# Ledger of designs, part 50: designed miniproteins, single chains, continued (2)

Each design is a single chain, and the fold is of that chain. pLDDT is the mean over its residues in the fold that is shown.

## One batch from the design tools (miniprotein)

Design m5838
Fold by ESMFold2-Fast:
Structure m5838 (fold): chain A 96 residues (1-96)
Amino acid sequence: MEKELTEGVLEVAIAVANLLAKKGEYEEAAELLEKAAEIAEKEGLNDTLAEALYNLGKVYAKMGDKEKAKEAYEKAIEVSTDPELKEKAEKELKKI
């Protein structure tokens, strides 16, 4: 279905954003993750949205934006149905 195709494209976008973040290209990584989260939210892909938000929180934390990082992790926990992702996001929230 179209939903599965969109999910696959967003998973690739998240992977590319993680590679950009590993290279220190945090602004580009954040922009890509913000766009991925926007599309996932519009399509009702809650777990893909949570994954994008979790990675976005990590990027914001690397950029020193603790407030945006906290908001991204909290929303990832709220929308996720994956216990592993929730645990990872909660651990990152405790580090801030």
Scores: mean pLDDT 85

Design m5839
Fold by ESMFold2-Fast:
Structure m5839 (fold): chain A 58 residues (1-58)
Amino acid sequence: EKEEKEKKEKEQKELRKELAGEKVAKIVDDLVAKKLSAEEMRKIRKELEKELEEKLKK
């Protein structure tokens, strides 16, 4: 697809993939549907990724 559409779609897919999980996926999907900015989504992804890594460590 075009760069503009590809960038946005890829960012969403990458975010969802990294936060794959029943609860997490639902939250991320809802946030994406509410048209959050890319920066807001990155912040949420970073936080959730950090939590997941800590939990998986156990």
Scores: mean pLDDT 65

Design m5840
Fold by ESMFold2-Fast:
Structure m5840 (fold): chain A 88 residues (1-88)
Amino acid sequence: SKYIKLGEEYKKKGDEAFKQGDYETAVKYYQKAIKYYEQAAKNGDKSALRKLAETYLNLSQAYSKLGDLDSADFYARQAAIALAQAGA
């Protein structure tokens, strides 16, 4: 899927920014990855739900590093919801 590939590219860029300690840039790339995975899921690709869950957890960790604990908790919950939808 084109949307899965784009999501993976942006997730990788987010991971690279996170490793460099650029958590604000990591947030931006993870949000772009989520947008593409959401499009894949809407088009019926159930594999996108697991990728959404993983990326929501990465986004949660990035927000935690920024001290935004409310956003970190929110995206951790979104990851749990996506994972439940992938398995159900």
Scores: mean pLDDT 90

Design m5841
Fold by ESMFold2-Fast:
Structure m5841 (fold): chain A 69 residues (1-69)
Amino acid sequence: MSEEEIIAEIERLVREAKELVKQGKYEEALKLLERAMELAKTIPDRTVREVALKELEEFIEEVKEKMKE
C-alpha cells in the first residue's frame, strides 16, 4: 500500500468514526480509530506518521472522555 493509499484509508476511517460518535456508538468508533492507528504506524515518512498518530490519539481520548459521562 502506498503512503497516499494509507492516508486515504485513515481519512475514510476517521470520517466513519465521526459519524459513529454523532450516533453515540463510541465503542464502534474506537474500533475504527484503532484500525486507523495501526495503519498510521505503517506510514513511511516519520513526520507525517507522527502527526497522524498524534491527531488519532487526541480523537481517541475525546471519544473515551465522552464514554465516561
Scores: mean pLDDT 84

Design m5842
Fold by ESMFold2-Fast:
Structure m5842 (fold): chain A 88 residues (1-88)
Amino acid sequence: SLREEALAAARAGDVEAFRRALAALRLAAYREALAAGASELEAARAAMEAVAEVAREAERVGAPETRPLAREAREQAEAGVEELKKEM
């Protein structure tokens, strides 16, 4: 799964692989939500929630090289979720 790919990259300290895996996860979660009948706002929220969850875990279990990116990705995704909730 893209989640396991992202966490494996984070544990390995592979910053570029982690960044690519998070981007792929965001896109996949967005498309899956749309396919399930979600609105664009609901799909965007689901994608950000998926990224926030994986980034939060990566911040805990990741190598020192990937933890700053994981923290930044988590904070940005969590802020995005709260912003979208105000529009829903």
Scores: mean pLDDT 88

Design m5843
Fold by ESMFold2-Fast:
Structure m5843 (fold): chain A 56 residues (1-56)
Amino acid sequence: AAELVDEAAKLFEEAGRSTDPEEKQRLARKAAELFVKAGYLTPEEAERMVRDVVAG
């Protein structure tokens, strides 16, 4: 749980820092998946988070 949250947070931070739209999408999607596995986000919250990162 703690390891998954740490990995997810790092990936999400990298997604936010990325200037490549494709890389940003991949990192955000991976981070969201790990947050769901860790119990930090519901699947619907994770989907919303990825959509916001990609759309913005």
Scores: mean pLDDT 77

Design m5844
Fold by ESMFold2-Fast:
Structure m5844 (fold): chain A 58 residues (1-58)
Amino acid sequence: MDSAEAAARALAAVRAGLERGELSPEEAEALRAARDALDAAGAAALTAGIGRLVEEAR
């Protein structure tokens, strides 16, 4: 799985979790796995994306 695909799936999982009010353990594990698979730049982009989703959920 490439870094962009991993980041996109992780962001989708975070958005779904925010809509439900929590992340499932499986979704949290997928996020961790995506972060582990990404290089430093990809990990930073994922973190920024999550920050935007959290702000939008306010």
Scores: mean pLDDT 67

Design m5845
Fold by ESMFold2-Fast:
Structure m5845 (fold): chain A 66 residues (1-66)
Amino acid sequence: SSAAEKILEDLKELLKNAETLSEEERKQLIKHLEASVEQFKEAAPEEYEEIEKLRKELIEKLKSLL
């Protein structure tokens, strides 16, 4: 679905650029990503497992850079 593709693309771009973000930007993004789980599941239920894997990976990478 177009929604799933957009979410996956956005998460992959954020993961690729995570090191270029400031500490405050990373902190804000972590908070946003932690709050987005239900929205991602609603938008892309069939692709949710793949989206959730990337979301968790991104959160872990952002936390490691704090």
Scores: mean pLDDT 81

Design m5846
Fold by ESMFold2-Fast:
Structure m5846 (fold): chain A 66 residues (1-66)
Amino acid sequence: MELLVTVKGNVSQLVGLALRLIGDPNVEVEILSDNQLRVTVHGGEEEFERLYEELKSEPYVEVEVL
């Protein structure tokens, strides 16, 4: 499953989120622009739902399922 993540802040907020996500062995992160990430989840449906809800709760983040 893949997520498109848009960060409404500055580049430092994007970098901080990317570094947090790449620490997860079930997650692959691709930087698409200065405010967008593509996140691939390898952990299955439960791990995908957990990460999706976590990202949706972030005040400066918009998440779309690809």
Scores: mean pLDDT 80

Design m5847
Fold by ESMFold2-Fast:
Structure m5847 (fold): chain A 106 residues (1-106)
Amino acid sequence: MPKFLEAMKKYSGVLLSEDEIPEAQELVAEALGVDKETVSKIWEENRKRFNVNTTSPAGLAVLVINSLTGPYEFRSDEELKAAVAIAYNEYDMKKLEERVKKIKEL
């Protein structure tokens, strides 16, 4: 299973309906300090790549982080959970980067 689908099932517990995805895109864009259009483009590319029509806000955040910071392989479930939790707390990109660095040092 792609790591994206595993993360969505394991760490969010809730998949969005197709009509809820635009709201989740705005939330993730604000939390990461990026444009909603950037988030939307990343989602459309990954939706096609993984042949999926749904995601969670957490899963979407992980995809955006991975796309913007280069290929990010989470070493542990705890690193993935922490990265997902950061997106939900409306952190700007600088704070997200600092926390991702701290997680990698654990």
Scores: mean pLDDT 57

Design m5848
Fold by ESMFold2-Fast:
Parts: structure tokens; C-alpha cells; sequence
Structure m5848 (fold): chain A 87 residues (1-87)
């Protein structure tokens, strides 16, 4: 349902906020910082698009597809953070 998709979106935003806090505590190389900034910018853009779809009562299939795109980006950020921690 749309309410379930909204709940998932809110959860992803909370996870994203915690990741940003973690990033601020890490000693990153300029290259690592650049990669994280690019992923963060992409996540912000996708989250904005998802919010617009929800606000405009878009079909659930479109909301779901955008939510899955956001989830994929969040996983990419998590993977990059794990690589940074292993260095």
C-alpha cells in the first residue's frame, strides 16, 4: 500500500541520516570523500523525486520503483563505508 511505501521511505531517510553522522566521524581520503559526496547527492535527488511522486498521488508502481532505486543507493553507500573501515 502507499502507507507501507511511505513507512519504508521514512525508514530509509532515518538510516541515511545515521550514515551521514557516521561519515562525519571518519578520516576519509579526498577520493573516498568525493565518492561518498556523489552517492549522497544521488540519494538526495532520488529522495526528492520519491517525495514528489507521493505528494502527486502517483501510481504505486512508480513509487515502488523509485523507493527501490533509493534502497539500492543506500546499499551502495553502506558498501563503500565498509570498504573505508577495512582500510
Amino acid sequence: SLEDLKAEFEKLVEEYTEILKEISTLDLTPEQLAELKELVARMQAVAGELQQLIDNNAPLSEVQAKLEELRKLLEEVKELLEEVKEE
Scores: mean pLDDT 80

Design m5849
Fold by ESMFold2-Fast:
Structure m5849 (fold): chain A 78 residues (1-78)
Amino acid sequence: MSEEERRLLEIEAEVSLIQMEVSIMKRFNIIDKEKLEKLLERAEELRKEAEELDVPEEEKRALLEEIEELIKEIKELL
């Protein structure tokens, strides 16, 4: 794999971990605002990193759309 493809996979993995944390909070109705603010900051950083990736447009677009949806979900919980 190229270095860029590896970074894309690493970003996808971290996005999945954030999605899992948010899902757990929603499922148990335990909203930790401080934790959500930190997850939001990390998701915003991951979006910026994804925007800089030199990967195929389709893969990049899919990742960015997933991150944008995650950011929106976190903001709705805050």
Scores: mean pLDDT 85

Design m5850
Fold by ESMFold2-Fast:
Structure m5850 (fold): chain A 64 residues (1-64)
Amino acid sequence: DEKSKAMQSLVEAKKAVPEITDEQAVELITQILNGASVDQALEELEKISPEAAAKFRELYEQAS
């Protein structure tokens, strides 16, 4: 269920931040499904956009 929350938060962050490409979102979702931590996903998002990383973190924390 934590993986589902992370994936949903990532999709919502992508909708809010257009700088995240479909390919980047799919890669991050695949990493989470393969056992990557939320912290690792945040680090990857921060490399793309610090705003996207902050949005993802906010959504994920609210879902918990």
Scores: mean pLDDT 76

Design m5851
Fold by ESMFold2-Fast:
Structure m5851 (fold): chain A 61 residues (1-61)
Amino acid sequence: TLRGTATVVKDFTAQSPDELTLKKGDLLEVTDFLPDGRLRVTSVATGETGLVPLEHVEVTT
């Protein structure tokens, strides 16, 4: 179930295999909000799924 969408506002490089590398302006589908300040997302452009930090994205409901 989708929780919302998000737009990347800051570049982020994945630090672990469960994280997704992001470029500013990327569009994401948000599937979950984690209690540690990360989101589970899917990239609209690539279809890749991973975890990203909340501070690097702007979430839209």
Scores: mean pLDDT 79

Design m5852
Fold by ESMFold2-Fast:
Structure m5852 (fold): chain A 71 residues (1-71)
Amino acid sequence: MSEEDFEAEVYLALGLIYLTLGKMDLEKGNEEAAKESFEKAIELFRKWIEVGSPDIRAEAERLIKEAEELL
């Protein structure tokens, strides 16, 4: 595994964590915290696109859209 592969995995993992935290906060009615978490998830998924292989782009765009729809 290269440094680029490791960075891609880190951005994906953190993005998924923030997406999940945002969904949990939204469920609890904490809309502002949820919005911040979704914005961080989108940023991390965009970084994942930047460092990841072309094959992950469609997956990352789907996750970004999911977070944007929950904003």
Scores: mean pLDDT 82

Design m5853
Fold by ESMFold2-Fast:
Structure m5853 (fold): chain A 63 residues (1-63)
Amino acid sequence: MAVEYEEKAIEAAKQGKMEEAEEYLKKAEEIVKEYIAQNPDISATEYTGLQLRIIGTRLEIEI
């Protein structure tokens, strides 16, 4: 699930492993994109929530 990779990205960033953090973030983004593509009937609220979670993770590792 995308959450697992988001958590791994944050953990890697905290350890100074920025390259590894970027790789985990990319995997999380790919999982979210694929989930949305396979579930076009998801609510606007769910879609927005997933996108905001990815953005939040990116901000946390890139600061």
Scores: mean pLDDT 76

Design m5854
Fold by ESMFold2-Fast:
Order: sequence, then C-alpha cells, then structure tokens
Structure m5854 (fold): chain A 54 residues (1-54)
Amino acid sequence: MSPYERAVALINAAAEEDPALATRLADILAEGGLRGLAPEEVLARMEALLAAER
C-alpha cells in the first residue's frame, strides 16, 4: 500500500467513528501537499494525531 493509500485508509477508518477527527486528518493531508512534504512525513503526522486522540 502506498503512503497515499494508507493516508486515505486512515481518514476513512476515522470517519466511521469520529467525523471531526477524519476532517482533521484530511486537513493534515491537504496542508502537507501545499507545503510539499514527503508522503511518508504527511502519513507520520496523520498517524501521530490519530495516536494522540486515542
């Protein structure tokens, strides 16, 4: 699975339980793209947010 596919999977999984968290994850993905961050770095930030909210 590519980092992008993994990122989308995290957003979809979060959306089933917490739509607000899914929106925050999507915002990280969008900001990462705008800032030109590597896909792996964007994914790491998304996973860190998800872990912190658990």
Scores: mean pLDDT 78

Design m5855
Fold by ESMFold2-Fast:
Structure m5855 (fold): chain A 63 residues (1-63)
Amino acid sequence: MEEAEKLRKKGEEALKKGDFVTAARYYSEAVRLYAEKYGPDSPEVRELGRLFREAVEKAAAAK
């Protein structure tokens, strides 16, 4: 949990700075750890998955 929480914070920090590629990487790792602990259909994984998708979309849309 400590590791997943740290990754989530790093992802949020990167997202706020507009570093969507870095945010997506941290969210991806955090999603994996949360899913392992709480299951893939947990609210935490669902919300984190949304943030990951947002980061990926914004990174892909950047010109």
Scores: mean pLDDT 78

Design m5856
Fold by ESMFold2-Fast:
Parts: C-alpha cells; structure tokens; sequence
Structure m5856 (fold): chain A 68 residues (1-68)
C-alpha cells in the first residue's frame, strides 16, 4: 500500500537527514539528499518491498555521503 511505502521512505529520509547534518552538510543540502533518498526508497519499495528498499536507500545515501 502507498501509505506503507511512504512511511518507510519517510523513516529513511529522516535517518539520512540526521546523518547528512552530522557529516557537516548545510541544512538545505541535507534536506535535498534526504528527499532524493526518500523518493528513491518509495519507488523501489513498490518493486522489491519496503524492507529491501530501506536497505538500498540507506546504502545509496551512505555511498553518496562517503563520496562527497
């Protein structure tokens, strides 16, 4: 259900936002990254399920933060 996909995406987005701020990103950049990862997780959740999508979203965010 879209609502459950949205909850999973929101949880990942909130986690990514906290990690990005902790990594020293400005609030606006942290918010953009969190939104991008949340959207990625939401769409992927429709294809592979929310648990797998959350794991992939967090891995993508971690890779982006490590590369930035």
Amino acid sequence: MDMENNIAASEVGADVYRRALAAGLPREEAQRLANAVANYTFELGKQVGNEAAKAQGLAWADARLAAA
Scores: mean pLDDT 80

Design m5857
Fold by ESMFold2-Fast:
Formats: sequence, structure tokens, C-alpha cells
Structure m5857 (fold): chain A 94 residues (1-94)
Amino acid sequence: AAAAEALRRVAEELREAAEAARAGDAERAREELLEALEATDEAAAALPPAEARRLVLRMVATAIAVAGELWEGRYEEAARIAEEAAEEFEALAE
């Protein structure tokens, strides 16, 4: 239950990052990515160690990919990656 709520927050922050990226606001997109990482730490704290590690590694990989696309000015691709990740984290919250 606690992990599910935190996972829904990860998805919400990733969707906010996607919206900021589409608006061309790279600074706000990065802020929302940091909030998604913080929510991921909360979800991980409620999970067994193996599941927690996989969740954190998945989110770190997503954050690196989105940040890389933002750095290159590819805002639409950054938004796409963030939205796909949001759907995956929301599915985990079931």
C-alpha cells in the first residue's frame, strides 16, 4: 500500500517532467525528475531489497536518459521517455 502510493507519485512527477519538456522548460523538467527520484526512494523503502534495487536502477536509468535528451535540446524525445516510464511505474502500483 505505501509502495503503491509512492509509485503513483513517481508516475505523476514523470508526467510533470514530460509536460515541462514539451513546454521547452528544461529547468522545470529536471526539477520534476529530482522529485520522481525522491518518490522512488520512498517506494524502495517499502519494498524487499531485491525489488527496491531494481526499482531504483530503473528510475536512475530513466533519469539519465531524459536528462541526456534535455541536454541535447530534444524535448519531444525527453517527454516521450518520461511518459513511457510513468506508465510503467503506474502499472507497478496496481
Scores: mean pLDDT 86

Design m5858
Fold by ESMFold2-Fast:
Parts: sequence; C-alpha cells; structure tokens
Structure m5858 (fold): chain A 70 residues (1-70)
Amino acid sequence: SLEEKKKLAEELVEIWLEKISKIKDPEEFKKASKEAIEKLKKLAEEEKDEELKEYLEELAEEFKKRTEEL
C-alpha cells in the first residue's frame, strides 16, 4: 500500500541517519550524506505515484536538513 511504502521510506531515512551520524571522518560523512540524498531524489524522480513522489521529495529535503544539523 501507499502507507506501507511511505513507512519503508521513513525507516530507510532513519537507518541512513543513524549510520551517517556515526561517521567520524568529515570527508566520508559528506560523501555518505550526498549519496543518501541523491538516492532519495532518484527514488522520487522514478516514482509514478504523485503523492508518494511528493512525499519522497519532502523526505529528501528533511534528510538534508537533519544531516546539516549533525
């Protein structure tokens, strides 16, 4: 379902944030953050469901903000 897909995307974001927050090297941190954001944006671009696409775009923006606060 759409709700299940949204939940899975949210869980994926939380997993990525936990992993990225543990990276001590600034260069590896920036690389991992950029790659995760790019993956979310690509998922949004490839998504055919407009509601899920918008949700994934919002998640990507929120993820970027949360990584910048780390």
Scores: mean pLDDT 82

Design m5859
Fold by ESMFold2-Fast:
Structure m5859 (fold): chain A 64 residues (1-64)
Amino acid sequence: MRDLLLAMARREEAEVQEIIDAWKAGDTEKVEELRKKYGFPDSLTLEDLEARLERTRALIEELE
Protein backbone atom coordinates (compact mmCIF):
# COMPACT_ATOMS: atom_id res chain seq x y z
CA MET A 1 0.00 0.00 0.00
CA ARG A 2 2.77 2.50 0.90
CA ASP A 3 4.44 2.09 -2.53
CA LEU A 4 1.09 2.68 -4.30
CA LEU A 5 0.42 5.81 -2.23
CA LEU A 6 3.97 7.06 -2.92
CA ALA A 7 3.52 6.48 -6.68
CA MET A 8 0.17 8.33 -6.61
CA ALA A 9 1.66 11.23 -4.62
CA ARG A 10 4.60 11.54 -7.06
CA ARG A 11 2.17 11.57 -10.00
CA GLU A 12 0.08 14.31 -8.31
CA GLU A 13 3.28 16.33 -7.62
CA ALA A 14 4.17 16.19 -11.35
CA GLU A 15 0.60 17.09 -12.42
CA VAL A 16 0.28 20.04 -10.01
CA GLN A 17 3.77 21.31 -10.93
CA GLU A 18 2.85 21.18 -14.66
CA ILE A 19 -0.26 23.35 -14.03
CA ILE A 20 1.74 25.81 -11.87
CA ASP A 21 4.44 26.09 -14.58
CA ALA A 22 1.80 26.79 -17.27
CA TRP A 23 0.08 29.36 -15.01
CA LYS A 24 3.37 31.20 -14.28
CA ALA A 25 4.17 31.18 -18.03
CA GLY A 26 0.82 32.94 -18.66
CA ASP A 27 -0.50 30.06 -20.80
CA THR A 28 -4.15 30.25 -19.71
CA GLU A 29 -5.32 27.78 -22.40
CA LYS A 30 -2.77 25.20 -21.19
CA VAL A 31 -3.88 25.74 -17.56
CA GLU A 32 -7.53 25.04 -18.56
CA GLU A 33 -6.53 21.92 -20.56
CA LEU A 34 -4.41 20.56 -17.69
CA ARG A 35 -7.15 21.25 -15.11
CA LYS A 36 -9.63 19.23 -17.22
CA LYS A 37 -7.05 16.50 -17.95
CA TYR A 38 -6.08 16.04 -14.28
CA GLY A 39 -9.55 16.72 -12.79
CA PHE A 40 -8.77 19.93 -10.88
CA PRO A 41 -11.71 22.38 -10.43
CA ASP A 42 -11.62 25.92 -11.88
CA SER A 43 -12.06 27.25 -8.30
CA LEU A 44 -8.45 26.36 -7.39
CA THR A 45 -6.18 29.44 -7.38
CA LEU A 46 -2.41 29.46 -7.99
CA GLU A 47 -1.97 29.77 -4.20
CA ASP A 48 -4.19 26.71 -3.65
CA LEU A 49 -2.13 24.72 -6.19
CA GLU A 50 1.18 25.80 -4.58
CA ALA A 51 -0.17 24.81 -1.13
CA ARG A 52 -1.30 21.45 -2.55
CA LEU A 53 2.17 20.92 -4.11
CA GLU A 54 3.83 21.62 -0.72
CA ARG A 55 1.46 19.16 1.05
CA THR A 56 2.10 16.50 -1.62
CA ARG A 57 5.88 16.91 -1.28
CA ALA A 58 5.59 16.60 2.53
CA LEU A 59 3.57 13.37 2.08
CA ILE A 60 6.23 11.98 -0.31
CA GLU A 61 8.97 12.75 2.26
CA GLU A 62 6.90 11.02 5.00
CA LEU A 63 6.30 7.91 2.84
CA GLU A 64 9.98 7.59 1.80
Scores: mean pLDDT 80

Design m5860
Fold by ESMFold2-Fast:
Structure m5860 (fold): chain A 78 residues (1-78)
Amino acid sequence: SMAEEREKIRKSLLEALGITEEQVEEARKKVLENIDSSLEELEELFEEYRERKDDIGASFAAMVLAIKKIERGERVEL
């Protein structure tokens, strides 16, 4: 399932980066407040996290933005 596939990817990234599940949940809460936001609002959120040097928040915002772009058949910027 897509949920199991996403969980596997997430877990692999966390292990590679040495990030804890608690840190991810913190960033997730911030992004969830903006999950229904427009692509422009999500791009602004991503840049805001980058300016704050919040790598976890930036990564989470980038993932949500990428998923929404893929869903629309748009090209993902990395």
Scores: mean pLDDT 67

Design m5861
Fold by ESMFold2-Fast:
Structure m5861 (fold): chain A 55 residues (1-55)
Amino acid sequence: MITRTEALSDTTLRVTADDAEAALAELRRFMEAAGFPVAAAELLSDTEAIVTQAP
């Protein structure tokens, strides 16, 4: 489950979750369904990740 999201820029989010890998997969599906495809996703730790929206 995602516990926190923080906007680093207009296209970049920092995500904190109990399981960052699972949360990234869920967030990616949600964003793609909403019309905001993911350009990049990076795991920082087991609980933190950064997601960048495609232009």
Scores: mean pLDDT 74

Design m5862
Fold by ESMFold2-Fast:
Structure m5862 (fold): chain A 81 residues (1-81)
Amino acid sequence: KEHVEKGLEHLQRGDYEGAIRHFDEAIKEDPNDYVAWNNRGLALLRAGDYEGAIEYFKKALELNPNSLSAKAGLAAAERAR
């Protein structure tokens, strides 16, 4: 939970590397936290890594198929590549 919050703070500042490190720790602590997977994808999308973003958004959707944020992120990443 703390790692997701810190990751979002780094993401807001444009520190995508810092955001990624915190989201990776969140995933390590709880691999079923679809929010951490989704936000990791969002950090990759904002960093311009569209293929990486797609992979993480797909994982978030496997964990929560009804996630509107993950559906939107996946569509945005697929359109940008």
Scores: mean pLDDT 87

Design m5863
Fold by ESMFold2-Fast:
Structure m5863 (fold): chain A 78 residues (1-78)
Amino acid sequence: SKAFEIVQSNRSAFTAPDPNETDPDVLAAQTLMYRLSQGELPSRAELAALSPRARALVVRGLQALGVSEADARAFLEE
């Protein structure tokens, strides 16, 4: 997907998830984005398990990298 390609092209912008992060939605979003930057495509079940807040954080993170909102949302729904 376009979102996956853009994340991989910007892998240096991502660090491993903060081990001190206690917000589960932030941790879920950071973990997903980091795995994408490492070339790991998440399963449908993993994407479906994202809370609305974690989903919104992923969309905003993808938009910050130049992904359109439509492409970011499509990635999370497909």
Scores: mean pLDDT 75

Design m5864
Fold by ESMFold2-Fast:
Structure m5864 (fold): chain A 83 residues (1-83)
Amino acid sequence: MSDVEHAIAMLERFAELTRDLSREALVAALEALLASLVDRGWISEAEARALLEETRELARVLSTEAVLEEFRKRLVETLRKAA
């Protein structure tokens, strides 16, 4: 499995686990996920910070489900660019 496909599979599992979380809990969980991806070398710390900042901004105007979907799209784009 490619790094991108593996990350997508992890995000799908993450979405199932986080569907009932508050916006604050979701953002904290996404921050932890990004830190794990940096530790694995799949994204840089700078890319993780940018994704987290964008996610926090979106969380002010979008539903939790929409925030998670937008985060997934942006993360996949970042991973494809890195591959």
Scores: mean pLDDT 74

Design m5865
Fold by ESMFold2-Fast:
Structure m5865 (fold): chain A 88 residues (1-88)
Amino acid sequence: AEAENEAVLERLKPLVEEALKTGDLKKKALAYAEALRAAARLLEESDPEAAKLLEEAAKKLEEGVKEGKVEEGIEEAKKIVKEIVERS
């Protein structure tokens, strides 16, 4: 579980960093959501709780984009990701 969580974090970091470098906030949010969904797929069998939280974070981020509340969606997603990292 820990080794798989580390592998997910190593893959997630560059995707999140690249997403955060874009000037368009909506584009950043959608790229971040895609990264979170990819991480969830990697953890689905080994850590289904973490996978579910990552899917929830991605969904909240996508909903924030649809509602025009992009910054709020990003903040909620970041909180969920931090919770997963701190639980590891």
Scores: mean pLDDT 72

Design m5866
Fold by ESMFold2-Fast:
Structure m5866 (fold): chain A 75 residues (1-75)
Amino acid sequence: SEVEKALERLRALVERVLAQLVAEGADEERVRRELEEFLRELEEKLRAGEISLTEAVERLVERYEELSAEIRREK
């Protein structure tokens, strides 16, 4: 299924985003929880056909940029 392949790619990207945020100084447990909740919402929308894989990736990039900016402001 194209949807299942898209979900597999999204899960891999979320793990890379998590690793990058932790490297930038984020609390691993907190950002893992937030990203897992975010991923669940994206998975639901992808399965329902409400968003494309491209839109899901764009939303994940936006979320990364928001979280990265918050970490930079705390320094």
Scores: mean pLDDT 83

Design m5867
Fold by ESMFold2-Fast:
Structure m5867 (fold): chain A 64 residues (1-64)
Amino acid sequence: VSLVRRALRSLRGPHTRSEAIKALEELIKETGSELAKQALEALKNGDLPSAYEHLQKLLQKLSS
């Protein structure tokens, strides 16, 4: 949960995007989450809206 929140916070600035990528890579290592993989791919392609959408869905799943 905290890694997802850290990634979401890091999306706010271009210089903090690398921190979001690192958080997502760690999440993928721990969980194998498809949503985390999709969010990472979107971030690498500069598609911030899609990355945010996938992270929101992941946060909701982990919170329920």
Scores: mean pLDDT 74

Design m5868
Fold by ESMFold2-Fast:
Structure m5868 (fold): chain A 55 residues (1-55)
Amino acid sequence: SMAEELEKKIDEFLTLIANGDWEGALKLIDELEASEDPAFRAAAKALRHYLELVQ
């Protein structure tokens, strides 16, 4: 399902952050922002905000 796909992308993002891969995390956000799915774009906005808070 799209919800399971989004959950996997969020888990991937958190793994990248845990490993200090900020470039990979930003790239993943850009990919989500390019999605035609409004849920993926909303998630990208939330993850970008989170990234700004933890840097």
Scores: mean pLDDT 84

Design m5869
Fold by ESMFold2-Fast:
Structure m5869 (fold): chain A 71 residues (1-71)
Amino acid sequence: KVEEIFKKIDEIIEKLKENPDNEEVRKELAEKLKELWEELHKLAEEDPEAVQKAFQKRAKEIAEKAKKEKE
């Protein structure tokens, strides 16, 4: 479940990067991000260990993507 939320966040961030000049799209995507962060917050309250493990895995994935973009 946490991994699914991270995947949705990634998709939204990509769309934001593709539409930097479109205020309407950015506002809609920002609202969706807020909802996903609220879900993560609730999961962290109920199972902090599982969320922390997912964050560690996610951080590694972000680092790999950053290296690829710096090519």
Scores: mean pLDDT 72

Design m5870
Fold by ESMFold2-Fast:
Structure m5870 (fold): chain A 83 residues (1-83)
Amino acid sequence: MDVTAPLSPASAALAVEVLRSLGADEAAATVEEGFRAGRGAAALVGALAGLSPEQLRTIRAAARAAGDDELAELVDAMLAAQA
């Protein structure tokens, strides 16, 4: 799966917050750095690809609760593509 569309700064921030709450500090740092470099969507996809399906479901639930449909769709696509 290849994500080239720009991702919302709010979506990136929410993903980082949830990753930190899960103790995935390295993944959170990767997303932050990628977003600052203008590669936020690709960095997020890479970080999410390393997570368990349970962790991905947690991020999707947080995105849905926040009304972030773009992030929820991205995580759902990652779950469908990998596991």
Scores: mean pLDDT 75

Design m5871
Fold by ESMFold2-Fast:
Structure m5871 (fold): chain A 65 residues (1-65)
Amino acid sequence: SLEEKLKKAKESLIKAIEEDESLSEEQKRTLIELVEKGDFEKALELAKKLRNALTATGAYELLKL
């Protein structure tokens, strides 16, 4: 289902953010909060500002769902 795909994609992105050594703890917290709230557009904008391609790609994929 779309709901199950969304949940799995969110969990995968949150895990990737948590494990990203290039992000500060504050940046991780903000990105994770945006993903959990479903604010994928703001998560994408922040990831682009931080030049974090992996997080930007994950947020963009969630936006397409």
Scores: mean pLDDT 86

Design m5872
Fold by ESMFold2-Fast:
Structure m5872 (fold): chain A 56 residues (1-56)
Amino acid sequence: DLATALNKVSSIEDLEEAEKKAKEVGEKFGVKLKVVVDEQGNIVVMPEEAYEANTA
């Protein structure tokens, strides 16, 4: 499921590896995903639309 795949990506400590995996998951499920690092240093994966809503 998409949720399980997103949790897997969020558990990756390497930002580059997380971005690569997010792209694979996005292509598999037909969704555009954005990877960001929060203030605590955690990798967060979200739909690109959600990222734009938070940064606009």
Scores: mean pLDDT 72

Design m5874
Fold by ESMFold2-Fast:
Structure m5874 (fold): chain A 62 residues (1-62)
Amino acid sequence: SAATLARVALAEAERVLALLEAGEISPEQAVDTLRRAARVLEAVGEHEAAARLREMADQIAA
């Protein structure tokens, strides 16, 4: 369902942000995952959440 896809995308975004904070993944890996999660959220109509993840990805990207 759309709700399940949104939950999974948000959980993955939260996970990669935690890993980035811990220094366990690169900024490039975090940006890629956040942008992918944002596309999923946009596709299921979660426009505000998608915009927030895109903004975070842009802040992380050099």
Scores: mean pLDDT 87

Design m5875
Fold by ESMFold2-Fast:
Structure m5875 (fold): chain A 60 residues (1-60)
Amino acid sequence: LSEREQRVLLLMMLGLSQRRIGEVLGISPATVSRIVRRIMEKLGARDVAEAVERAVELRL
């Protein structure tokens, strides 16, 4: 994952909404949505919950 994708993923793991992630990082909600989609594609996840689950597995 890129540095930006890693930051977005971390905030998702903390339970932040896409809107709040955009506020924290100073980017548009559309940009957050695009990054989330790329994260899901790179992790092979079907949805946000599965992407978070796979990220947690990598830390075990």
Scores: mean pLDDT 79

Design m5876
Fold by ESMFold2-Fast:
Parts: sequence; C-alpha cells; structure tokens
Structure m5876 (fold): chain A 61 residues (1-61)
Amino acid sequence: MPLTPRERQVLELLAEGLTNKEIGDRLEISVKTVESHVSSLMRGFGVNSRAELVRVARGLD
C-alpha cells in the first residue's frame, strides 16, 4: 500500500504508542487531521480498529 509522507509519519508515531493528541502535537497538525489520517490508514490496511492499526504498525499482525 503506498503511503503519503504524512501517513507514514502518523503510522510510525502510532507504533510508538502515541495518542492522536500527542501525534498532533509532535507533527504540529490538528487532532482532527490526525484522526483523518488514522481513518485513511485503517481503510488502507483493512482494519476496523485503532488497536489493530497499531499492531500492524508494530509488525505484530
């Protein structure tokens, strides 16, 4: 799955266990923008939860 540079950054921070607020603070974007990227990543990876997306990001599932 091709990722945008921003989606890759969000995915890496999700793998580190950051919350959407912490990701927004780190990347200097709004929490709403982070939520949009998380939703896009969930659709792209075919997962139905943020927890599953974090596991995929960590290479666990």
Scores: mean pLDDT 81

